# Designed miniproteins, single chains, continued (5), part 23

Each design is a single chain, and the fold is of that chain. pLDDT is the mean over its residues in the fold that is shown.

## One batch from the design tools (miniprotein)

Design m16771
Fold by ESMFold2-Fast:
Structure m16771 (fold): chain A 80 residues (1-80)
Amino acid sequence: DVEKAKELFDRVIEAAKTGSPEEVERLAREAAQELTKMGPLGSAVAGYVLEVAEAKRDPSKFDEAIEKARKKVDELMKQA
């Protein structure tokens, strides 16, 4: 479900803004496991949530990683 993939992605992004790197990594791993069960679209979205979690540990890259992930996921959603 494309809508479910977007919901999981948005949840990780919101957690990334307010949570610790450890909390974001845990949530991203849990979301990625659910997303990969949704097939190729979900697997692609899972990659972007994991990139955001990794970027949380580097403040200089974090905002760029979030904007890149949002743009890429929006493009995937339009193509689904």
Scores: mean pLDDT 80

Design m16772
Fold by ESMFold2-Fast:
Structure m16772 (fold): chain A 81 residues (1-81)
Amino acid sequence: SERAEEAREAIREAMAGDGREVAEDTSDEELAEIAGEIAGKTVSPEMVELARRATLALLRGDEEELRRVEEELRAKREALA
């Protein structure tokens, strides 16, 4: 879907900012793992897993799972603040 392609572009831009390049044929699972790796440089392992799940749900168009993960991420962010 359009949203999935936008998410793929955002991940590639983030990778480019980190000095890395990702092939256009990279799988959604690999893109989600890369997004989690980038997040892991600045956040806890728990937040990395949530970021990976959110990215994968977004790439697959699973809006229900995406909303669940976004709610968990918000709750954890508030608990840390």
Scores: mean pLDDT 69

Design m16773
Fold by ESMFold2-Fast:
Structure m16773 (fold): chain A 90 residues (1-90)
Amino acid sequence: VEKFLQSDSYKAALAKAVKLIEQGKFDEAKELLLAAVDEYAEENNLSEEERLELEADVLEGLATLARLLGNDELAEKFRREAEELRERIV
């Protein structure tokens, strides 16, 4: 999980996602970051549980950024999506 967040692929995707978020394009940022998770998971043969955990971490990051930009409704939406993914791991 932490290894993915330090990956060059994720850092590149995150830089692009931040620019999209600053423009209010959270859905495009979400798609970009989740695509990076999918690519990393496929290349590294991650378990379903590990993949869901990475997707949840991405959604929590998006929730934090949405809150910092004053969009509490969107932040709560992403936080709930992350929580639902973690419930699927058990």
Scores: mean pLDDT 76

Design m16774
Fold by ESMFold2-Fast:
Structure m16774 (fold): chain A 64 residues (1-64)
Amino acid sequence: MSPEEIDFVRLYRDALVRLLRSRGVPESRIQALVDHVDQLIADGRSADEIIREANRRVQRLLAE
């Protein structure tokens, strides 16, 4: 993943964190999402794969 793609994924992650906090999602669940996204970055996953996975997890958190 390029440095610019890593920066984009991190900005996207931070936007999702703000959304989840505004919806009253517990901080422990938000931290688990952050940790998972950071692990996918470390594992060299593509930006598209990370965004898709993050979106899936956010949808589940908002449905609970």
Scores: mean pLDDT 86

Design m16775
Fold by ESMFold2-Fast:
Structure m16775 (fold): chain A 98 residues (1-98)
Amino acid sequence: MDKKLSEEEKKKMIEELEKELEELKKEGAEQFIIDVIKEMIEIIKKEDAYYSDVQPLADRAAVRVANPDAKEAELEEILAKKRAERERKRAELEAAEA
């Protein structure tokens, strides 16, 4: 579902991401995850931000947090698998609704 973010949703998401960013900095997280969260915050701040604009970055951040020692290539493989699974579930849901 591609929905435009409301100002209240933007504020909540930014506050949650800023908290996560501070915790990751305290834990000595890799620059990659810090950069991804910063990019998400900037996208959310845009007037015409949509869920589809932030979901790929949110997925990337979540995979990185779950796999802190994983290299970029490994993260891309995990993300590709998750995207394929999401697509499959979406297709099954649409078929069930028809």
Scores: mean pLDDT 67

Design m16776
Fold by ESMFold2-Fast:
Structure m16776 (fold): chain A 87 residues (1-87)
Amino acid sequence: TMEELEKKLEEIREEGKRLTAELEKLYATDEEFRKKWEELAKELEGEKDPEEVIEKLIEFAKENKDEVLLRYAEKAKELLEIHKEKE
């Protein structure tokens, strides 16, 4: 139902907010993470398809064994799928 989708969307948003804070902390404190993130950002600068962006984030997170970034990318994918179901 639409009410179930709205509830799931709010839960995903709250978890995404928490994961974003963790990523911001990593970016501020981990020089290696920051460097890799900047390189990824340059590669994604021209990409307009949100599905492709998320797929590349998942691949990057897996290659770097970054569980926080992987969870962030998976939550972004869930949010995108819910948004598409509402359209």
Scores: mean pLDDT 74

Design m16777
Fold by ESMFold2-Fast:
Structure m16777 (fold): chain A 74 residues (1-74)
Amino acid sequence: MSPGNEAALKGGLGAYEAGKAAIETGSASLGRTAYFGGKEALELAKKSGGDEEALKAAEQGYRMGKEGREAGGV
């Protein structure tokens, strides 16, 4: 996997965990972190050639980030 796709994979996974935590705790700051982290991971995966594993992780992270942001009231 390219360095960009690897970074996108890690970013997507991080956004997923932050979004999940935001939903569980109602944290606005975690919701923001998850949303923007997931969005950036998805853009990075696309820019890096769109590795399937990186794209999947980034898409899941972005989805969870959106839900976490809504739960956090941001």
Scores: mean pLDDT 79

Design m16778
Fold by ESMFold2-Fast:
Structure m16778 (fold): chain A 93 residues (1-93)
Amino acid sequence: DPRLEVARVIGEVNRAALEAEKAYEDALSGKITPDEAIKRVEEALKRARENLKRLEDLYKQGLATPEQVEAAREALKYVEDILNKLKELKEKS
């Protein structure tokens, strides 16, 4: 079912953003090291990129909306911004 697939790939991109945010918060609070947080966010970013590509392919087939693709791209950018903040945090440590 194409609608279930669209919902699934959007859910995976959103989950990656939440995982990245949690890794950043855990690094700031000292629960995990910046290196462990970077590793988790890089894994989340890879998953988000793969699912965004799938969503863009679904959009080209007329199965997803422009708004869904735009929201997923913004979520991906958010994960990338968190990764950059973590790398800066590590450099200052």
Scores: mean pLDDT 88

Design m16779
Fold by ESMFold2-Fast:
Structure m16779 (fold): chain A 74 residues (1-74)
Amino acid sequence: SLETFLTQKIEQSTLIPPSLHQAVLHHLLEEVQSAPEHHRLTVAALTLVGIEEDIRHQSPLLAQLEAIQQQLNA
């Protein structure tokens, strides 16, 4: 499934902390949901690369992912 594929890709990332894996998956699924079916894998791949870059650069997206993770842990 798409979710299984994305979970594996997130787990393979050296840039995404394990504590944020669920938040990253949640955000990624939201982003691909608005994409046409035939573009979903491309959108997922590009969004994942963007998330990794944002984490590396300590961008505002990191705080958003941390907030999502806190909601998921509640």
Scores: mean pLDDT 79

Design m16780
Fold by ESMFold2-Fast:
Order: C-alpha cells, then structure tokens, then sequence
Structure m16780 (fold): chain A 69 residues (1-69)
C-alpha cells in the first residue's frame, strides 16, 4: 500500500515537472517565437499581447520557485 502511494506521488510530481519544463522551454524560446510570428505577418498588437502574456507566465514561474525555497 505505501509503495503504491509513493509511486502515485512520484507520478504527480513528474507530471508537474513536465508542465514546468514545457513552460520554461516556451519562455526560453520567447524571442524566437516572437520573431517567427513577426516574420509571418503577426500584427504589432498581437505581438504586444503575446509578450504581455509571456511576461505574466514568467512572473508566475518565478513566484512559484520562491514558494518552493
């Protein structure tokens, strides 16, 4: 029973880590993503909204990291 509980806990922790890693990867490639969209003809307003969204996501990850410490 305790072994199963430990495996379930480990699975949930891994899932959270995967989501966090995906968010970090998106943020790391922010400039590449924005430049790619700009080259594809994205509007200035659209780019500004996406940039704002990414800034909010970055702040959220930073706050979560502080809570873990």
Amino acid sequence: SSKLEELLKKRKELAREIVRKLEESILEKREELLEWLKKRGASEKGLAELEKFLEQAEKRLEEEKKKEE
Scores: mean pLDDT 74

Design m16781
Fold by ESMFold2-Fast:
Structure m16781 (fold): chain A 73 residues (1-73)
Amino acid sequence: SEEEKKRIRERVKRVTEGVELLADYDPQAAAQVARLYLEGLKNPETRDELLDEAVKRADELMKQVIDEINKLK
C-alpha cells in the first residue's frame, strides 16, 4: 500500500537525519543504528517491527544529542 510505504519513508527520513547528526557526534553509534535500519529494510516481512524498534532507539539517542547541543549554546 502507498500509505504504508509513505509511513516507512517518513520513519526512515527522521532516522536518517538523526544518523547524520550522530555521525558527527558518535560515528560508532551512528553506524550501529544505520545497520539496524538496513537489515530491517532488507526483510519486508519483519520490516515494520524492526523499523519501529530502530526508530525508538534512534529517537532516544537523538534526544540526548540535541539536549547536549542545546546545553553548549
Scores: mean pLDDT 66

Design m16782
Fold by ESMFold2-Fast:
Structure m16782 (fold): chain A 70 residues (1-70)
Amino acid sequence: SPFEQQIRDTVKSLRDSVRTNKFSLEEVEEIVAHVKKTFRANPSLSPEQKALAEQMLDELLEEIREELEK
C-alpha cells in the first residue's frame, strides 16, 4: 500500500536524521510525538495503518532510548 510505504519511509528518514544529527532523547520524543499526531489526524489512513505507524514509531523510540542508556 502506498500509505504503508510512506509510513515506513517516514520512520526510516527519522531514524537516519536522528543518527546523523545526534538528537537528544528529549528531541526525539518531541519529534515522535509530532509525527504520531500527524498520522492520527490523517483521515486517509485506515485504523490498521494508524496502528502500524504508532507501533513503528514506538519501536524507533525504544531503540534510540536503549542506545542512549548504554
Scores: mean pLDDT 82

Design m16783
Fold by ESMFold2-Fast:
Structure m16783 (fold): chain A 78 residues (1-78)
Amino acid sequence: LGTGTVKVVSSKPVAAGSTVTARARDGDFFSEAVAQADANGEATVTLRGLRPGTHTVDVTITDKAGNVERSTLTVEVR
């Protein structure tokens, strides 16, 4: 089982302290992590248990004003 670290960025500026949830599926396994965004609208989340290969990560960002942004990232685990 692998461990991947994903840096998550919204498609628009995100307020510091926004909640970022990242989730990836690998067959029968799910890896999920939650972090808070920094002043640049970026958060680093660590996904665990992913097998080697390319995985799609679904990202949900909720800011302090209640705005919700959804995006998708690709992560490669070797």
Scores: mean pLDDT 69

Design m16784
Fold by ESMFold2-Fast:
Structure m16784 (fold): chain A 72 residues (1-72)
Amino acid sequence: MLDEYEQRVKELVLEKFPKLTDEQAEEIARGLLRIALALLKGEKEPPSLEEVRKASDEEKEKAVKLVEEHLE
């Protein structure tokens, strides 16, 4: 089940890449959130999806914005 932030990133991915399937967009959205959160923390390895879900709303908002900037 996607959380609110995973759904927002999935919608951004589908807007930029409308030929992707829902399953592909979900996988990419989760990957992008993990990468964005790692970049924000200055970590070399992306955190697990469980760690992303436990992040604060402020950190998740920053991660979504970073994904939006990279897709533009």
Scores: mean pLDDT 76

Design m16785
Fold by ESMFold2-Fast:
Structure m16785 (fold): chain A 67 residues (1-67)
Amino acid sequence: MQAELEARKAALEADYEANREARVKELLEREGWGEEKREQMEVRLDVALEIRKIGLEIDAELELRKA
């Protein structure tokens, strides 16, 4: 079900893009950092998105092996 995996990845990317600013603010507040760390938090969000996409691929592979 590659099409469903791609749809989940696309939905995840869209969610991250739509809420990028809110997520950056949440991360800065969680870490107790100021605006000087904003660019670093944006990079962390980009990395987190890629990790979650890899997780979706692993979950899809595991589900196929159960069938």
Scores: mean pLDDT 76

Design m16786
Fold by ESMFold2-Fast:
Structure m16786 (fold): chain A 93 residues (1-93)
Amino acid sequence: SLLAQLEQIIEQLEALEARLEAGLAANNGKVNKEVLQKLRDEVEALRARAQQIVAEARRTLPPEQLPELDALYARFEELANSLLAKIDALLAS
């Protein structure tokens, strides 16, 4: 289902955040800028995929499922924006 695909993308985004946090913990608050750029690119790719899923879901899902879609997409965007802000702050350092 499209909702399950969006949930899986959220899990992939959470895994990217965990990888960043693990890298920061292992490296005294620093991560290589090439690794940061790769993580940033992976977040942007997940965002593009989430947007495609949401657009399709808005056309195809019954109205009763739209609140769940909106909640999942809001969750995704909050996580994506938070993670991108963290990466961008580290890249600017």
Scores: mean pLDDT 88

Design m16787
Fold by ESMFold2-Fast:
Structure m16787 (fold): chain A 73 residues (1-73)
Amino acid sequence: SMEEVEKKLEELAREVQARIEELLAQGTPEAFAKAQQLVQVVQEATKKMLENPEKYEEIVEEARKRIDEILAE
């Protein structure tokens, strides 16, 4: 349902926002670059979910994997 899609987007955005705040608090160019990449991942996931809502679970899983990759750099 659209309510489930909205809930998953809110959960993803909340988790990512917390990570962005942690990165910005570090005050390094590397952390700032990672924060920008996290914003881009959320924006791309949001666009994909709005265009293909039936694939929301797959899209969220791919976004989480990408976030983990960025944070592991």
Scores: mean pLDDT 81

Design m16788
Fold by ESMFold2-Fast:
Structure m16788 (fold): chain A 64 residues (1-64)
Amino acid sequence: SAEEHYAKGLELAAAGDHDRALVHFGRALQLDPTHEAARAALKALMRELGASDAALAEFDAAFP
């Protein structure tokens, strides 16, 4: 489920496994595009990993 992927993403992010955390947050949003917590977590992780303001704006446009 989307919630299971979101929970796993949080666990992996806390452990420092950012690559796997991104995959799980992304899967949560694929299953539930309205999952605000997963969207916020994915965006925050992208910013932490050096995503540009332009890339973050495109992400916001895809998940309003």
Scores: mean pLDDT 81

Design m16789
Fold by ESMFold2-Fast:
Structure m16789 (fold): chain A 81 residues (1-81)
Amino acid sequence: SAQLEAERRSLATFEALARHTVRRAREDPSMTPEELEQIRAGFEAYAAELLAQLTDPALRARLREVLAETLRELDRIRAER
């Protein structure tokens, strides 16, 4: 359905942004722990907005998995600063 295709695109966009942001955080040693915490909070807020829009349970589960992995990686990078 058009709705499911739109939801898949939204999730793919979230996944791409998450990968890009984690990569940028790893490659930028000037990024402070405070900035990393702000990025973390931003991803939680973005994920909450997307989760409210997703109707498919598999896509909702995938969003939660991607968020959890993204937050874990950001927390790891922050701990190394």
Scores: mean pLDDT 90

Design m16790
Fold by ESMFold2-Fast:
Parts: structure tokens; sequence; C-alpha cells
Structure m16790 (fold): chain A 60 residues (1-60)
């Protein structure tokens, strides 16, 4: 159920962002989600944010 776990972590992260690393660890333990899954999700979101910044920079 890696896919379900990732989606669950995504939902939890998106509903409660922004969170510090300490908050993410607390959520991971509380919801019994691997911290690695939450970290991957955060990195993906950061990559999307950077991609958006690059596009904005080229336009502006």
Amino acid sequence: DNKELILKAAGAYLSEVPFSDEQLEAIAKKRNIPLETIRKLRKEMEEYAEEGKKLAEEIE
C-alpha cells in the first residue's frame, strides 16, 4: 500500500502546511507514516515550487 500511504501523507501534509521538520516528524509518528514518505513528498512540492519560480523569472 505504498501508493495509499503516499497519498495519505500528501493529504496530511497539504492540509497542514507549512510545517517545520519537527512537526513533520511528529505527524509521521502520530499517523504511523514513514518519515521517508513525508520527506519525499516535501521535496516534490519544493521542486514544483522552484519550477514555478523559474517560469515566472523567464516571463518577468
Scores: mean pLDDT 65

Design m16791
Fold by ESMFold2-Fast:
Formats: sequence, C-alpha cells, structure tokens
Structure m16791 (fold): chain A 55 residues (1-55)
Amino acid sequence: MENEKAIAELIEEVKAATTPAELRDLMQRFARFAKEKKLPSDQVLDFVLTYAAAR
C-alpha cells in the first residue's frame, strides 16, 4: 500500500514533467526507491512501461 502510493505519486510527477532534466531526476528517484524497497522486477517494468506510454 505505501509503496504503491509512492509509485503512484512518482507516476503523476512523470506525467507533469515537461523537460528531459525533470524526467531524469524522477527516474533517478524511482531507481533509488526501487533499490531501497527491493521492488520486484514486474513492478519496475510496470513503472517503465507507464513512463514510456506517458511520453
């Protein structure tokens, strides 16, 4: 639940981002979060696919 909320907030920030620099910062934040929380590969893939679809 808490991890899902954090991921959802990052996805909303990705949708709101307008520059490549903002997108790179968000990807770095997600990568750090995924590493700290040991997110399973499927959740990481879902985020990446959502990011790609939003752009």
Scores: mean pLDDT 73

Design m16792
Fold by ESMFold2-Fast:
Structure m16792 (fold): chain A 92 residues (1-92)
Amino acid sequence: MRSQDELYDDAVAQFRKFYDKHVANMKKYVPDRVDDLKKQYDAIFDDVVKDLRQLKDEGKLSERRVAVIYTSFSIEMTGVEVDTLLEKKKQA
């Protein structure tokens, strides 16, 4: 039986891997803006970890719940990336 702790630890690790990939993309495409973008990414990540922790503490964390939260997280992270790249294009 998967514990709430195992579901939480696995979820946080998967979300961090996605976060690291977006930070790496920003370092490649907009290296001069990485520090400001990282603050936005950190805020998104912290909110998601807080939601995961609350569900874990309530005994409500499930693979389905993690998938729903991951979908929201991925949309927010991708939105920051797209907006930043569109701003760079306007400066060219």
Scores: mean pLDDT 82

Design m16793
Fold by ESMFold2-Fast:
Formats: sequence, C-alpha cells, structure tokens
Structure m16793 (fold): chain A 75 residues (1-75)
Amino acid sequence: SSALVPQSLVEAARTLSPADIEVLAQRAGISVSTALKIIEGIKAGKTVDEISKLVGSAIATERFLTALLIHASQQ
C-alpha cells in the first residue's frame, strides 16, 4: 500500500519522549532502533511502503504505527 501516514500520527511522532519510544517499541514487539527508523521516516514525510523498505519489515512498520495510533488516541 502507498498509503500516506496520517498527519495526526506525524504530530504524535514529533512529540514522543525517549520513554514513550521505549514503551511503543515494546508494545509493537520491535527494537528501539527499529522504532527510531520508523519515526524518522514518518518525520521525513515518507509513505508506509517507503518506511517498510527502510526498516526491512512491513510487519514491524504496521505494528509500530498501530501502537502510535493507540498512543495518540489516549493522549
């Protein structure tokens, strides 16, 4: 899918503390280093497919975006 990351998730990614990143990485079942790559892709305006290529995993990207969406909805 060439889906764009929603603006709400871009804003959420910009406001994450290091502690938030650790919690979201744990919830997504990925490493903090993978989470940081996804966050940088989001901040750079990349599509979901472009981010998946950068981190080498569509599953990791999807899991992190889901965790970030839940986080954003609860703040």
Scores: mean pLDDT 86

Design m16794
Fold by ESMFold2-Fast:
Structure m16794 (fold): chain A 86 residues (1-86)
Amino acid sequence: SVEELQEAQKIPLEELKKILEEALESGDEEKMREAVLLAHYRLTPLLPDFDEDTANLYMEALLAYHQKRYEEAIRLYLEVIDKLLA
């Protein structure tokens, strides 16, 4: 929803990183799915400003998300966030 998208965009990248790391550590598929969706909403509006390497990682994460490979999607989103925080 628009409300969920707006709330996700307010999350600091450092906090998003913690959420993704905690979801990955939990091994809970639903928690990982929710964290991946949050990362998708937070990072998608930033895509036009990504460099080629970051955009490629983001596209791989998006593909993993659509294929329900949530653990892989989280790892790829974490790499995107690390590049943005560098």
Scores: mean pLDDT 84

Design m16795
Fold by ESMFold2-Fast:
Structure m16795 (fold): chain A 87 residues (1-87)
Amino acid sequence: LEEGERLLREGRYEEAVEVLRREIERSGERDAKALSLLASALAELGRLEEAEAYLDKAGALLDTQPMDLEGATYYLHAAVALSVAKS
């Protein structure tokens, strides 16, 4: 996860997608932060339908984990990134 987040910060979006997909596969899509980071990377790549799908998964997870403030923070950042990319 730290590697995927770093790659995203460096603007290496394709590599971030690969790393984050591996992390999500390992976690069984149970990490709202990882799903949100993947959605952000996909939005930056213009892969808007995939970004929206992963953001929806992150939102569904946060509905079951209301105390996941870190996941919620990354979700909001990803939602803004997707909104900007769709503009």
Scores: mean pLDDT 81

Design m16796
Fold by ESMFold2-Fast:
Structure m16796 (fold): chain A 104 residues (1-104)
Amino acid sequence: SGSLMELVMTLHGLEIEVPEELKEAAELAKRIRFGTISPEEFVELVSKLPEEQQLNLLDAIELVQGDQTLPPRLVEYLRALAESERLSEAVREKARAILERNGP
C-alpha cells in the first residue's frame, strides 16, 4: 500500500460519485492496480479522456499526495504526461508543477 494505491482508491471513489464522466479513469485505475500498465500506455489512455477529466485526474493525484514525496512509479507516469505532445500545454504544465512540488 502506497500513494499509487491511494490514487487507485480515489479514482474508484470518483467513479462512484460521477460514474459516466469518470468511467475511463476508473478503468485506468483497475489496470494500474493489476500492474499491467506502462508509462506510455498510461499517456495513451489519459489522452483519450476529455481535457477536463485529464485535469481532474491530476487534481486527484495532487490531493491524494498532499505534501508527501511522490513514489518512483508515479513520478514516471507524471513525467510521461509532462513530456507528451498528445496532451495540452495546460495538462503538461500541471503535471510538471506536481513533479516540481512533490518530486524527489
Scores: mean pLDDT 67

Design m16797
Fold by ESMFold2-Fast:
Structure m16797 (fold): chain A 80 residues (1-80)
Amino acid sequence: TPKTPKTYLNLARQAYNQGDYNLARKYLEKAILGARAIGDYETEADAYEVLKQIMLDEGNNDGLAALDVEIRRALRLAGK
């Protein structure tokens, strides 16, 4: 049975809270792709916010500006 994008987001948050950033990233990728496929822009934005938090926690600034653009795009589409 296919998991919902929100289920993947919840699994990503659980992995993040356990410090498993690699597992969290895998679930975030599934959450983002699934959310985009069904127009669930709120879940897409939330997933990018978790990804941004992981990048900040790792001290990785690569792609932060691109993530902020994707978050703003998803939030705009969610408010449509």
Scores: mean pLDDT 86

Design m16798
Fold by ESMFold2-Fast:
Structure m16798 (fold): chain A 76 residues (1-76)
Amino acid sequence: SMSDLQGLLRMRKIVEEIREELRRMGASPEALEAADRALELLDKMIKSGKSTSQEVAEVVGLVLRALGDLEQKRLA
């Protein structure tokens, strides 16, 4: 539906902003790759017109992994 598509597009923009922030803060290549995978999954969901809570959870997990890697690098 249009409402579901708008939600996915909003999430994609947020993940794009997170990726830019990760790059600005000097995140590892692994963190950037996790963010890129999240964007690829979102693009697949947008193209299929279908999203499940499971797929959304996978995107969130990848984003959390990327942010966690940045925090570890900052503390080192």
Scores: mean pLDDT 80

Design m16799
Fold by ESMFold2-Fast:
Structure m16799 (fold): chain A 68 residues (1-68)
Amino acid sequence: MPPLSPLERRILRLVSEHTLENGPDATLSLRELAELLGVSQGTVSRAVRTLERRGLVRRTPEGVGLGG
């Protein structure tokens, strides 16, 4: 598979760290990720879609959690 982009790796790290601290069902919103990363919510949404297709994260209406 192609390697993760720098943005995709940063999102995965933030979601993984948040899940480790707050439990397996914890999520970060697209707004929170956008603010933490200094990018638009649209940019985060596209990166999250790629990570979800790889099974690395799950996307809910309220936010992004770690994949299975």
Scores: mean pLDDT 80

Design m16800
Fold by ESMFold2-Fast:
Structure m16800 (fold): chain A 80 residues (1-80)
Amino acid sequence: SKEIGEKLFNLLYGPDPSAVVDEEALPDLKLPEEIRNTPASELVKKYGKEELYRILEEALKGFFTKEQIKALVDYLSSLP
């Protein structure tokens, strides 16, 4: 749901669509360098929704369910 996606977005990026990921938000979070250095609002524009889901599912599968990660990608695609 949109609420789940917003909650994960706020956890990882704070309430700032221009922010890069806060790697201290989760213990042992390891994201690809390209994702770590890309602002939240540019992720879907750069990778597309389907490819971004694939990348984030691999990186976040130990922390969140597939449904939660999909909700996050849906939320990221709605950022200005």
Scores: mean pLDDT 78

Design m16801
Fold by ESMFold2-Fast:
Structure m16801 (fold): chain A 71 residues (1-71)
Amino acid sequence: MPSVDELFQQLETLSDKEQIQLILEHLRQVHEELKRAVEAGDEDTAAQLRQDMAQLQQRLAEVVQRLLEEE
């Protein structure tokens, strides 16, 4: 599975709309993995996934803001 760093490198070659779609897809995947980690009691994995989600949410906010500025 692509890491957050690999995903961010891939984003540089994509349009803003494609970036939003890719980030949302990765957020869905991380959310499912976080749910599984919490259910399994894997606190270390859950903590890392929460950090990854925060980074993805921040990047999504930046791309959305950029798109809104094009109005």
Scores: mean pLDDT 79

Design m16802
Fold by ESMFold2-Fast:
Structure m16802 (fold): chain A 106 residues (1-106)
Amino acid sequence: MLSAVELGKRGYEYGKKAYELARQGKGDEAARLAILGGSYASNGGTLAATVEPSLEGGKLAYEGGRYANEGGRLAMQAGAKPTLSTAAAISGIGGEFAGRLGIENA
């Protein structure tokens, strides 16, 4: 199993790339990376809040979820498929919340 920091870092990397692709109008590609970024952020934040207290992991997860959320929203505006857009929105919001949970409970 990856550490809270490793999961948070992956959430940050994929979330930020999703945001960048969405800004370029690449809706479907951005939405897929937002789903990944939010998922990694959610897992990292949850670990940081529960079995592996880590302020660093929580912060990375929070930032990753925030980028995934914004990237997912921009992907939707860029014409991402409805199922991908919905999954990206849910994933990004969940990742941001889990990151906050990790920060507050580390």
Scores: mean pLDDT 86

Design m16803
Fold by ESMFold2-Fast:
Structure m16803 (fold): chain A 74 residues (1-74)
Amino acid sequence: SDADKRAYIDTLVGILLKEARELIEQGVPLEEILKIIEKGTKQLKELYPEFAEEIDKRTEEVKKEVRELYEKKK
């Protein structure tokens, strides 16, 4: 169902954010972390093109949180 697909997308986006937090702790450059997020979300849009707008919105939310977390580490 669409609800199950959305729940799965939300789960995978949450995993991307968790991985991004670990990369920040490891000192990986911000631009590399953002590229990893963009690659992961691009793959999600290939699997669920009907949710492309929702995935794009979630991607921008994750990128914003990652930028804020990275600034706190400086």
Scores: mean pLDDT 86

Design m16804
Fold by ESMFold2-Fast:
Structure m16804 (fold): chain A 89 residues (1-89)
Amino acid sequence: MLKELEERGERLEREPDREEMLELAYEAGYLVGRAAAARESPEAVLARVRAFEAKLDELLAAGELSEEEAEAYRAYLRGVEDAVREAAA
């Protein structure tokens, strides 16, 4: 078990673009959020973000989604939320 966790840690270190992938997911969400804010109310977009977050938690608990995939989706949703909040300010 400990050796497998260490090997997985080494693999993550060999893939230094993981952080960049999360940043790209956030930026993609930000662009989508800006487009949504031009057409929809902030409340409507934020309600969909919250519903999607709840679905991610459900899929993760069911084992149908990996934690890495969940992190990418959460970064995307954070981008959407931040863009919508900025447009509403």
Scores: mean pLDDT 76

Design m16805
Fold by ESMFold2-Fast:
Structure m16805 (fold): chain A 80 residues (1-80)
Amino acid sequence: MTEEEKERVARILKELSSMPGVKITIDGNTVTITLSSDPETYKKALKLIKELAKIPSVKIEQNGNTFTLTFSDPVSVILS
């Protein structure tokens, strides 16, 4: 992952974590994002998740309202 990609990831994750109705759990190089059933929260969070999905080194999986993102680097390193 490039430094530019790390900066984008850190910014988007911070924005998502500040949103009411968005729950973020970090485990190593994996981020789990759970969205509330509120349509406005879903729409705003989905836009940010789509930005993360544009990064080639990010794997994304969806199961209902839960999104699992796997990064090439540990999330703690990306957020530092």
Scores: mean pLDDT 80

Design m16806
Fold by ESMFold2-Fast:
Structure m16806 (fold): chain A 89 residues (1-89)
Amino acid sequence: KRGLITLGETLASNLIGALRAAGAPDDLVAEVTEYLVKALDLIRKGGSVEEVREYMERATEIADRVGPELGKLARSTGESLVNLQRSIS
């Protein structure tokens, strides 16, 4: 329970760190962070797997504009968060 949400937060922080390291503009980092926060909040509340997926798809679209490797990292992060949500259902 506690470890799973901490893992989700770590994965989200890794994606944000990678975007910043790649020189992504602060506004794009803020948009990705907003979707990650919404996805993690849904996981904490036991909300919809589909809504977690939708937020992560939006985050991936933004990350992919910075670079295709960041889009791949965002997609991998999204699948991990969806799997975490399924694990705590």
Scores: mean pLDDT 81

